# Designs tried in a protein design run: designed miniproteins, single chains, continued (4). Part 95

Each design is a single chain, and the fold is of that chain. pLDDT is the mean over its residues in the fold that is shown.

## One batch from the design tools (miniprotein)

Design m15510
Fold by ESMFold2-Fast:
Structure m15510 (fold): chain A 97 residues (1-97)
Amino acid sequence: HMEEVKEIAEAFFLGMRLGVALGDGDYERALKVAEEAQKIANEKTRPAIAAGIHAASVIDRVAGNEKAAQLLEKLADDVENGGDIVESVRKAAEELK
């Protein structure tokens, strides 16, 4: 069970790194992180990845980046609901351009 807790925590921080990269306009980094997130994505890790992306959306909102915050919230929902993470990130990046 400690191993699962560690995997969930790592998934959360991966989601945060993904959201921060998207908010910063670093789309190359965001796609690389999305590929790593997709590799570990399962029923247990998807909610954690989504929670990390939600945390990044809060940071963007406080920083005044409302468009990024809204797109990250939508991305988090797509990830939690079983969407392909790389494709969802690619779509979010396109909308942020």
Scores: mean pLDDT 85

Design m15512
Fold by ESMFold2-Fast:
Structure m15512 (fold): chain A 69 residues (1-69)
Amino acid sequence: MDVVESKALIGRVLRALGQNPTEEDLDKIIKEADIDGDGTVSNAELRHVLRSTFGISDETYERVLAEVS
């Protein structure tokens, strides 16, 4: 998943959870998830960052992902 697509997905997930992330918040999440810096992010990396940064459980992430994807 490219950086632009990942930002859009994360933004939708966080808004679905009642959050209102800034562009700076989204950039930080992508930077943490895209360890290789190649502009692609795996689902495992996204899940890990959302868990560590926002305290979102794997169960909650999977439920919200089903609603926004």
Scores: mean pLDDT 71

Design m15513
Fold by ESMFold2-Fast:
Structure m15513 (fold): chain A 70 residues (1-70)
Amino acid sequence: MTPKEAAEALRERAELVLRQGEERGLDATPLAELLREVAEKAEKAKDYEEVKKIAEEAMPALRAAHAAAL
């Protein structure tokens, strides 16, 4: 997986999360925004190893945003 492919996958997840939130009447915006931020950082990464590190560093914030979307 390249940085560009990883960023694209994260952006697709952000759109999916927003659609599912809208259908359920939940505010998924903070989670989608965070996924987009991680995607932007991943796209600028030099290699896939850096993408993995970015994702790992973002996991606590992603978990918090997911919990807040309840």
Scores: mean pLDDT 78

Design m15514
Fold by ESMFold2-Fast:
Structure m15514 (fold): chain A 105 residues (1-105)
Amino acid sequence: MSADEIVERAIELAKKAKELAEKAKELIEEALKKGNVTEEIIKKAEELLLEAEIQLGLAKIQLSIAKLIGADPKLIEEAEKAIKEAEKAIKEAKEALKKAKEKLK
């Protein structure tokens, strides 16, 4: 795999992490809006967030490797932006999940 292919993989993994986190947040926000927060919804959101964190971790590892082996700086910048957006999405989803868990207590 070329350095550029590794950074492209990092971008793909970061975008997947963002998508999973956004799905978790949407699931939680819909349940909160409807007043229907269940243990099943919490578990599903936790599973989506765990998968998002795994994908983000892999994206960060791939980007670190790509930087060491001299990937295109423009692709590196795109990957850093994608990772940052995924981190923000995961943070927002975790905050929504915390609020939802308070409704079960």
Scores: mean pLDDT 88

Design m15515
Fold by ESMFold2-Fast:
Structure m15515 (fold): chain A 88 residues (1-88)
Amino acid sequence: SAKEKELLEQADRFSEDLKGLEELFEKHKDDPSALPIFRQAVKRAKELHEKLKEEAEKLENPSEELKKKLEENEERIKKLEEKIKEVE
């Protein structure tokens, strides 16, 4: 459906944003002044992901591709959150 294609496109864009955040974290993880910035960015990522997930749940039959992309994004957020916690 058109709505599903839009959500998949948004999830793909979000995946690219997560990649940028992951790369920035690896580069700056030893800088304590950057930690509050990463915590805020992860909080924002979680909020955006939750909104995408809620919109996908409104679809009668979401595709396996969309479900998998959302699951992958959720796992990446969790891993990044764990890494941030480890450097505190």
Scores: mean pLDDT 85

Design m15516
Fold by ESMFold2-Fast:
Structure m15516 (fold): chain A 55 residues (1-55)
Amino acid sequence: MPEFAARDEADVARALGEFVARGELAEEVAREVAARLADPEARALALRLIAEATA
């Protein structure tokens, strides 16, 4: 992403998915953190990755 702020939130979104996939973070807690992301695209990405990790 050309904007560093948007990139940083996307990195957080990916980290949430990885933590849930590894069983290091509960899905409900990851969803709460994702809901607090300011960038709507990063929030949508986080929710998608969390759902894929628990599929």
Scores: mean pLDDT 76

Design m15517
Fold by ESMFold2-Fast:
Structure m15517 (fold): chain A 65 residues (1-65)
Amino acid sequence: GMRAKVTFKKDYKKKSPEDRDFKKGETIEGELTRVHPDGYAEIHDPETGETYRLPLDYVEIEFSD
């Protein structure tokens, strides 16, 4: 996937068991693995091994590749 820094623009509460809660200003350094046409991005965190499905309107994504 493409290396990406994801920053939360708003507090986010998980909507599925595979997600977690995030606070505004919290960041993930990981890999963008997929963008869904319904407005979600899949971000893989290589430090934890988790893949998060996050709404695009809650996050700012910065690419480093």
Scores: mean pLDDT 76

Design m15518
Fold by ESMFold2-Fast:
Structure m15518 (fold): chain A 62 residues (1-62)
Amino acid sequence: MMSKEELKEAAKEEVKKRVKDEELQKKIIEKIDELAADESLSVEEMAEKFLEKYLELVEEAR
C-alpha cells in the first residue's frame, strides 16, 4: 500500500507536470501539504481530498 508520504510526493509531481501556472501550482501544492499533515485522514481520503482541491483551485483560476 502507498504511504501518505508517497501519495503526497506523487500528487506534487503530478501537479508540477500538469499545472504550468506557477501561482496555481504553488496554491495546489500548499493544499496538498496541509491535507498530508492531517493524521485523521486515511490514504484513500487524502487521495480524494487532493483531487477535490485540485479541481476546486483549477476551476477557481478560470
Scores: mean pLDDT 76

Design m15519
Fold by ESMFold2-Fast:
Structure m15519 (fold): chain A 60 residues (1-60)
Amino acid sequence: DEAIRQGAQYMREGVEAYRAGDYEKAVQYLEKARELLAKGGAELGDGALRILEEARRAAE
């Protein structure tokens, strides 16, 4: 499923952005990952969802 593959890529890049302190990029990529995974019938994992929430708070 192309949507799931693209979602997984955005998830990896979003997590990397979060680790680098680029919180705005992390939010953008993780939200895109969530949308793409949902189109493929999948969900963002709890760990990635927590990272998205923390990135949102840090980006403000």
Scores: mean pLDDT 84

Design m15520
Fold by ESMFold2-Fast:
Structure m15520 (fold): chain A 58 residues (1-58)
Amino acid sequence: TPYVEKVKEVINDESLSDEEKLEKIKEIFEEAEKENVPTEVLEELKKIWDEYIEKLVE
């Protein structure tokens, strides 16, 4: 399942506010966890989310 691609699409969607992007990314993470995807995928998703949060607080 292309969870990483879904997150990247949300981040690159210029029509969404930063708050809306964070909400959608969190939903994607929750879906991935519920589907019991490999730990490596969850770690990659968390890394993308952490990097996005860091960018917002700068």
Scores: mean pLDDT 76

Design m15521
Fold by ESMFold2-Fast:
Structure m15521 (fold): chain A 57 residues (1-57)
Amino acid sequence: SEKERRIKSFEKIREQMKADGDEEGVKLAEKAINAKSDEEFYKAWGEIQDKYAEKLK
């Protein structure tokens, strides 16, 4: 399902953040993986995007 695909993508992101020593990024990815609703998922996703947008400027 789309939800399962999203979870797998965030599991990969979490592992990459662990390798980079980014504890805040790991916590955000875990919030996305463990989200109880689409609203919580998209909120966590937005926070991850905002964090990475800073590095793309």
Scores: mean pLDDT 75

Design m15522
Fold by ESMFold2-Fast:
Formats: C-alpha cells, sequence, structure tokens
Structure m15522 (fold): chain A 59 residues (1-59)
C-alpha cells in the first residue's frame, strides 16, 4: 500500500512537469514530498520508484 501511495504521488508530480508547468514551487513541493516518502519507505524502494519515474519523464 505504501509503495502504491508513493508511486501515485510521484506520477502526479511527473504529470505536472509533462504539462510544461515551469513553477519553482513545484520543484520545492516535489522535494518536500520526496523527503516525506523517504520517511515512510526504505531508501532503496524510493530510489527504485524514482528511477522508474525519471526514465519515463525523460522519454
Amino acid sequence: EKKEKVRKILEELAAKHKRGQRNIDLENEAQKKLEELAKELPLDEVQEILAEIVEKFNE
């Protein structure tokens, strides 16, 4: 369940970036959310999900 929650949050952030929103607040928001997620999930799992999202975003 926690993995699912994390994935959804990260996907939402990626979707906002894909929309071409250039908002400095989005960068700060993303970092804050990532920090919160790191508390809920082991670092390895967070990095795994992040790598997947980043790869999708770059593509």
Scores: mean pLDDT 65

Design m15523
Fold by ESMFold2-Fast:
Structure m15523 (fold): chain A 92 residues (1-92)
Amino acid sequence: GITLSIAIVLKLIGLELDGAKITVEVEGDTVTITATGLNEAQIADMREIAKALEELGAKVEVKVEGDTVTITASGLDEDTLELLRIYAEELK
């Protein structure tokens, strides 16, 4: 629901404040979240974000390469997509 979607965005903001570089792209019902410059604890936080997206009903794929995590989530509802679009625009 919207509360979990807000929690995801707040967790992403927390990672950015801790020095991670975050990019969010929304295309149709698919969201790609890329975070780089991550330590081990921040990689764990990205995995928790992926689980939260899966709990929202999305099909989630996670790719970890060094200090970079890419989450691809498809099938998200419009409210979650809108929150992630707003967050993506604020990153510009």
Scores: mean pLDDT 82

Design m15524
Fold by ESMFold2-Fast:
Structure m15524 (fold): chain A 110 residues (1-110)
Amino acid sequence: SAETEALIARLREKVAALIEAAKEAIKNKLSKEEFEKILDAHWGEYMDVVGEILARIRDPAARAQLRALVRQMADLLEELKENPTEENVEKFIKGLEELTAQMIGIIRAE
C-alpha cells in the first residue's frame, strides 16, 4: 500500500542517516563519548519509525521476526560503539543493509 511504502521510505532514510553519522564520526575522529552520543541519537529516531511499523503489523509472528532483526541491528551498533574503527563501520553498514532488506521483505509480505 502507499502507506506501507511511505513507512519503508522513512525506514530507509533513518538507516541512511545512521550510516552517514557513523562515517562522519570516524572521518572527524570524534571521541568515543561523542561517537556514542551521535549514534544513540540517530538510533532513537530509527526506533521511532520501527515503533510505527510494529504498531501496524497484526501478525504476531511477523512482529517477533522484525524485533529479532532489530536486536541484531542493535548488537551491530553496540559492537561499533565498543570499537569504532573503519573496519567495524564497514561491517555495520553491510549488516544494516542486509537486515533492513529482510525487514522490508517482512513488512511487504503482510
Scores: mean pLDDT 87

Design m15525
Fold by ESMFold2-Fast:
Structure m15525 (fold): chain A 103 residues (1-103)
Amino acid sequence: AELERLKARAANAAETVRAVKDYVAEKFPEYYPKVAPLLEEAIKHFEEAVKAKSAEEAEAHMNKGAFYFAKALAALPQEARDAAMGFADETAARLAAEAAAKA
């Protein structure tokens, strides 16, 4: 139960961060080279959480993914960070609603 719940959250987080990466590339291309490597590290850890064999492993990768995502957002100026965070929240909510409709 716990492991499957963490894997579902990790899958949604990976997809959300991919969408944020594309969003920054389109709306804030000047900051994209600085944040893209950090967003890619976040995606990698969330994808590893989806493949985890234990809740502890999944949680460790979720924490690392969240760390790199926060670091990427902190590298953006306030206006770009607020826009990216808003987009992330909307994307995560949409993906969660879509997942709930399929369950």
Scores: mean pLDDT 88

Design m15527
Fold by ESMFold2-Fast:
Structure m15527 (fold): chain A 85 residues (1-85)
Amino acid sequence: GRELLLRAIALALRAIGLILEAEQLLKTAEGEALKAAKEAIKAAEEALKYAREALKAEDPAEREELLKKAEEKLKKAREHLKKAE
């Protein structure tokens, strides 16, 4: 029954990866691409925050809701990152 904890760890690592990728794009991005890279970092940081809260949550139902929020923010981060590419 530790599936949700492993999922939270995986989401946190994916969020960190997106932040690092978007930060590399900031070195060369201009205009709309620069704006998209900044929005990707913001969304990925929000995803990381929810994933960290899920890791601390003792209630499985609360953990599931936090994981859903983390996944939603991670999707937004990926959409912004795609626009920055």
Scores: mean pLDDT 85

Design m15528
Fold by ESMFold2-Fast:
Structure m15528 (fold): chain A 56 residues (1-56)
Amino acid sequence: SKEEQSKLVAEGTGVALRGIGDGIDLILKDPSLEKEGEKLAEEGRKKAKELFEKAE
């Protein structure tokens, strides 16, 4: 059903955001990768929002 699809997208988005956060935490231990982590977080956030809006 459409409800189940929306729920799966929301859940997947949450998991993706958590993974990105964990990755950034690791990158903060190596400052040379900090800029790359920032860009990944920004793109992840935009992509998650677009997926959610399209599913709705």
Scores: mean pLDDT 69

Design m15529
Fold by ESMFold2-Fast:
Structure m15529 (fold): chain A 58 residues (1-58)
Amino acid sequence: MSMEKKIEQAAKESVAAFKEQGEDVGEEDLEKIKKAGLNGKPASREAAREIARELEER
């Protein structure tokens, strides 16, 4: 049980929510978010927020 999964879960949920709103978010964005969260950093709420924020900028 690791917090890295928390970041991945949050990223996926954010992407799904944006698609529900009609935003054109691709799978490539999800991949970038996952890699950023798992790039030698522990998963955290703050990291998830930063990743989600980057996605919001498209």
Scores: mean pLDDT 57

Design m15530
Fold by ESMFold2-Fast:
Structure m15530 (fold): chain A 82 residues (1-82)
Amino acid sequence: SAALEEAKAKGEELGRQEFEDIVKAGEKLPSVDEILQGLIKRPEEIAKEYPEWTPEQQKAAADAYNEAFTEGLTEWTKKLLE
């Protein structure tokens, strides 16, 4: 559905932005705790910011967030190891 696709797109945006913000923040290297928090974003955490979304939309956004964050981490790690 359009609403579900919108939730996914928002989750991807938030996950990608969070990774970029962490990398650009003062210490430049994300801590293990910061990495774990990004990779295990829970639907209940999305629900705090988007309580009007359905549980299905909240789960889809959380899943998309985690995927986008993981992609950012993977790309960053590859560049660091080259």
Scores: mean pLDDT 79

Design m15531
Fold by ESMFold2-Fast:
Structure m15531 (fold): chain A 70 residues (1-70)
Amino acid sequence: SPLEEELARLKILIGLYRIALDAQRFVLEKNPDLPAEEQARLRADIEATEGYIASLEKRVKELEKQLKEE
């Protein structure tokens, strides 16, 4: 099913972005002495990544609903 294949791809992509998010959070946590501008950039990148993951998770829920209706 094309929907099942797309769902599988989205779940893999979410996993990869979660790994990236964990890495970004780790850098921020382990480097509290980073310059303020660098910390602000890293926090902005974390927020952007979280937003992107949320968008992908919303798409997963939409596809899962479609699969249940078929």
Scores: mean pLDDT 86

Design m15532
Fold by ESMFold2-Fast:
Structure m15532 (fold): chain A 86 residues (1-86)
Amino acid sequence: SEAEKYYELGLELAKQGKLEEAAEYFEKALELDPENAEAAFNLGLVYAKLGKLGEAAGAYQYALFLDPNNKEAKEKLEKVEKEIEE
């Protein structure tokens, strides 16, 4: 599907360090397939690398809502929340 192609392109761009472009394609993938927990998780990773900690937290929370057993998303969320908490 087009959603799957956007997700795959996002992964390739993230591996190349093209983080803003990767985020755009993960966002497009989620617009077409809002239940793609892996796209939500990877969007969180990209936002965190961009220093967008609040957006990263939101993406990880959504990934955990879709897949509560994603231990990595839970760990990444806890780390980001500690970084933004005063």
Scores: mean pLDDT 89

Design m15533
Fold by ESMFold2-Fast:
Structure m15533 (fold): chain A 71 residues (1-71)
Amino acid sequence: SAEEYYQKGLELYKQGKLEEAAEQFKKAIELDPNFVQAYYNLGKVLEDLGKTEEAKKYFQKAGEIAQKAAE
């Protein structure tokens, strides 16, 4: 499930396995395109990898989804 990929991503991120964590968060997003936390944490991992422009895109998507959920 999306939640399972998300949890695996969090564990990998805690271990400093940044590329592997990013892949798990991407899989979570594939299964649940409205998974705000997965977009946000993917952005954080991408920042840690130095991929600033990619990180911005995921933070933007997280904000857009969160805004829609607040309506």
Scores: mean pLDDT 85

Design m15535
Fold by ESMFold2-Fast:
Structure m15535 (fold): chain A 99 residues (1-99)
Amino acid sequence: MAKGEIEAPKVVERGQPLHLKGRVEAEGARYVSLVLANEDGTVIAGVGAAPGQEVEGSFLVDAPPGTYKLVVAAGDTPWEAASVKYAKDVEIVGEVEVR
């Protein structure tokens, strides 16, 4: 199962950078990422990581106002790990409100 302990703001203004840090794990996966996704699983931003490693990054959030999920996505290819819909394993590790 994918896992994450992520520190991120609860709210971000549209067009501003979302800064995050933490650790992501995915047993048996070759690739893992931390992504921000809507309810349909559409990824709007993300950062790649190695399983069991610290991750720190920032990305611009230029998405409509609303609640988005921080998701650890894992897979056997970088493409699978960059997609909530096609990932082999996913875990919701937080939520961010975009204003």
Scores: mean pLDDT 76

Design m15536
Fold by ESMFold2-Fast:
Structure m15536 (fold): chain A 65 residues (1-65)
Amino acid sequence: GQLEEIRAGLEDWLAQGATEEDLKFIAEVAAKLGNVDVAKVISEVAREHGMEDAAKYAEELIKKV
């Protein structure tokens, strides 16, 4: 499904050297577009990779949508 494709894309992007700051940026964009489900996937992927600041940032953005 769409969320699984987004997760796969995030995992590939992280494998290619995407940073915690990159995840924070895309979480902000997803939240501004009202795409809460994408922001949740970003938070989950960030937490799984030990990127706690990005995970917390995404979680706070979700609460404001």
Scores: mean pLDDT 84

Design m15537
Fold by ESMFold2-Fast:
Structure m15537 (fold): chain A 64 residues (1-64)
Amino acid sequence: MKKVVLVAGKDKEAAEKLAKELVEKYGADDYILLVGASAEEARELAKELEREEGYEVILAQAPG
């Protein structure tokens, strides 16, 4: 089972920085950035990754 960090935000640099910090903190295998996506869109993608791929998803929103 893969553990993935999913970060939504308007600022790509802030989102990527947060994603890398969360990957290190939680020992995740990878991260996905949703630049310009809403929190609702990020939640829907997280549910799909958990249902269809069996991933453990850590969802966060960047402050940008």
Scores: mean pLDDT 80

Design m15539
Fold by ESMFold2-Fast:
Formats: structure tokens, sequence, C-alpha cells
Structure m15539 (fold): chain A 87 residues (1-87)
């Protein structure tokens, strides 16, 4: 599970970097991917720790907020290109 989340986060950041020319949007998506990776690694190292789970959930929430902010910087055409690249 954690390795799949890391892979998906890395792939999503790569796709955004390939299709978007907006450097600020790319940086925000890369930051979001880093937070997701940190959350996944935390859960992998301490799967039975409720505090680690709560911390990972906070990291994921922050990552989703950054994704929303980055999405607001993208044009509709860039958003459509991202969906096509994800196939």
Amino acid sequence: MAEELIREAEEAARIVAEVSTNEEAVRLFEEAARLVIEAAELLARAPDDPEARARAEELLRRGLELIREAGALLTEEEKEALLEAAE
C-alpha cells in the first residue's frame, strides 16, 4: 500500500511537470507529492501507531490542499492535458 501511494505520487508529479509550463503549479504538485510520500513512509514504518496514523492523515490533508491550489493555477487546457497524459 505505502509503496503504491509513493509510486502514484511520483507519477502524478512527473505528469504535471511534463504537461504544465506553469512552474509554480509544478512546484506545488511536487510539494504535494512529497507530503504524500512522507505520509506513506510514516505509515509503513509505524503501521500500528495511532499517532503516526494521525500525523500521516494531516500530511495527506496538506497535500490535497496544495493540489487544489496548484489546480487553480492551471488553465482548463492544461487540466485536460493532464487527464490525457494519465491514461
Scores: mean pLDDT 73

Design m15540
Fold by ESMFold2-Fast:
Structure m15540 (fold): chain A 63 residues (1-63)
Amino acid sequence: SEEAKKLYDEATRLLSQGKYEEAVEKFREALKIDPNLKEAKDGLATAYRMLGKEEEAEKVRKE
């Protein structure tokens, strides 16, 4: 959806700025709208890894 893509774009900008916690929030909002948005799941896993949350990152990848 258009809304999910906008949230994904915002999350990727936050990720590039090192704002990992804010990026997690925006990726999660994108996935609430579009649970099959693979790029948002990949971004969420990356953001969790940058925060040292390896178990959370693995859970996202296993879904």
Scores: mean pLDDT 85

Design m15541
Fold by ESMFold2-Fast:
Structure m15541 (fold): chain A 62 residues (1-62)
Amino acid sequence: SASRRQLLIAAGMRALGLTEDDLKRLAVEDPEAAKALVERAVEVGESLGLSEEQLRAAHAAL
């Protein structure tokens, strides 16, 4: 199961046009940039105004 934070990161990354593989590659090449991207993805995910139920439904559909 995904935590609320994981759901927000997934939603935010998708809204930014990025994949989990993009984040994994960045985490190896530039850990500080990867950390900044995760925090940005959380902010973007929260800005979508989705409930936890809506975030879970969207994550299941991806």
Scores: mean pLDDT 78

Design m15542
Fold by ESMFold2-Fast:
Structure m15542 (fold): chain A 64 residues (1-64)
Amino acid sequence: SAALEAARRALAEAERALAAGDREGATQHLNVAGDHAVKALAQGDVEEATALGRRLGELARQLG
């Protein structure tokens, strides 16, 4: 779905920002990824959105 694709793109941006030491940018992209993941879950992408949610949680933990 478009929401799932948007969530994956935002997660990739968050991971790149964190790797570059940009914690603020990583947090912003993480929030965008989370919003899209929730939309994907609501649209029936349950398995993929749940897997993304776990990865988002891991990244959020690294950010504090």
Scores: mean pLDDT 86

Design m15543
Fold by ESMFold2-Fast:
Structure m15543 (fold): chain A 63 residues (1-63)
Amino acid sequence: GDPERARLIVSTALRELRTLELSEEERRRMAEGVLANLTEEEIAALDPEQQALVDEWRAFLAA
């Protein structure tokens, strides 16, 4: 894995989600795309704050 790539992906997606007024469907697609491109090892290497955000996205997709 590449922890810096994972960190960049998560940070970029967060900035887009906060900056853009996205629909629930658009946010769901973005979350799915981000999670599909990250391995469990890359997620484990993220900062605790970013890991919590990944967990929030997983919960969002499960609802």
Scores: mean pLDDT 75

Design m15544
Fold by ESMFold2-Fast:
Structure m15544 (fold): chain A 80 residues (1-80)
Amino acid sequence: SRLEALKALYLSLLRSFATLIITTLGLSEEQKKELEELLRETEARLAAAQSEEEVEAVYDEAVKRMVEIIKKQLEEEKLK
């Protein structure tokens, strides 16, 4: 279905983004765990979503939280 295809697409995009973050940034063990937890939570929320609007909202929230993880890592590096 269109909804299932959209869920698969957004999950793939999020996994690609996470891979890019891990491979390009020196994440701390804490940030890696936070990212892994976010991906597990997001996969479950996408599976539960009943509309395209819900899928888009889950995706937007996940991207925002991934960006926050990046910002926290950069702030930790600045304090050293």
Scores: mean pLDDT 82

Design m15545
Fold by ESMFold2-Fast:
Formats: C-alpha cells, structure tokens, sequence
Structure m15545 (fold): chain A 86 residues (1-86)
C-alpha cells in the first residue's frame, strides 16, 4: 500500500518528524519521498509495510497532539493522513 503524510502549517520539528517517518518506511522495504512546499510537508511511502504505516500514523498523531487536527482518507491502495497545526 501507499501511505501519504501531509503536515500543514508545519514547523521545523514537524519537518524532521516527517523525514524520520519516511525513513522508517524505507527501512521496512518501502520507497520514500519527502516534499517541502512552504509550510506544507508531504511524505510518501510506496509499498509501505506495517512499520511504515505505524511510523506515519505516529507522526500525524504527534502533530494533532500539538494543537492540530487530523484527517485520514483511504482511496484504493492509498492511505492519506493529513494533520493541520492550529
């Protein structure tokens, strides 16, 4: 499956969190990509194993716990986790 993490209104800490989550997904055999566009950070892991999914969910949850909101969307084989800081 493909897991996409989108962090909006991202801080520098959020960028590092996304980078770490993507690298964890790659370590589990997935193919990772990280994109930074202004205050939005998008991490993608293709062929994500359970470890990659858990890491990406953890990153989204951490952003939500810092006063943001989190939304999950499933479209076919793609799981998108969007966390927006307040």
Amino acid sequence: MTVVLVLRNATEEDRELARSAVRSGEASGGKGTLRVEGDTVTGTVEDAGPGGMISMVGAATQAELQGGTMEERVDGDTHTLTATRA
Scores: mean pLDDT 77

Design m15546
Fold by ESMFold2-Fast:
Structure m15546 (fold): chain A 79 residues (1-79)
Amino acid sequence: EKEETIKKLEEYLKKAEEAIKKFGIEAGLPYIQAALKLAEKLDNSSIDEFEKKVTEVLLKFGAKELAEAVKKAFELIKK
């Protein structure tokens, strides 16, 4: 259900942030991609909230261009 999906998304974001801290931005991409695919199951409000969290993590590491690309990708999965 929705609650389990959100929990998995939070786990992917945590893994992405840890991978980025240890190995750089590219190491987080597989987790961000998995989270984006899973987020397709969510309502638009939950997508917006998670988009904000992912964007904030990427901006914290200086990945401005990737943050914009990810924001656009989340907008494309909205209904």
Scores: mean pLDDT 80

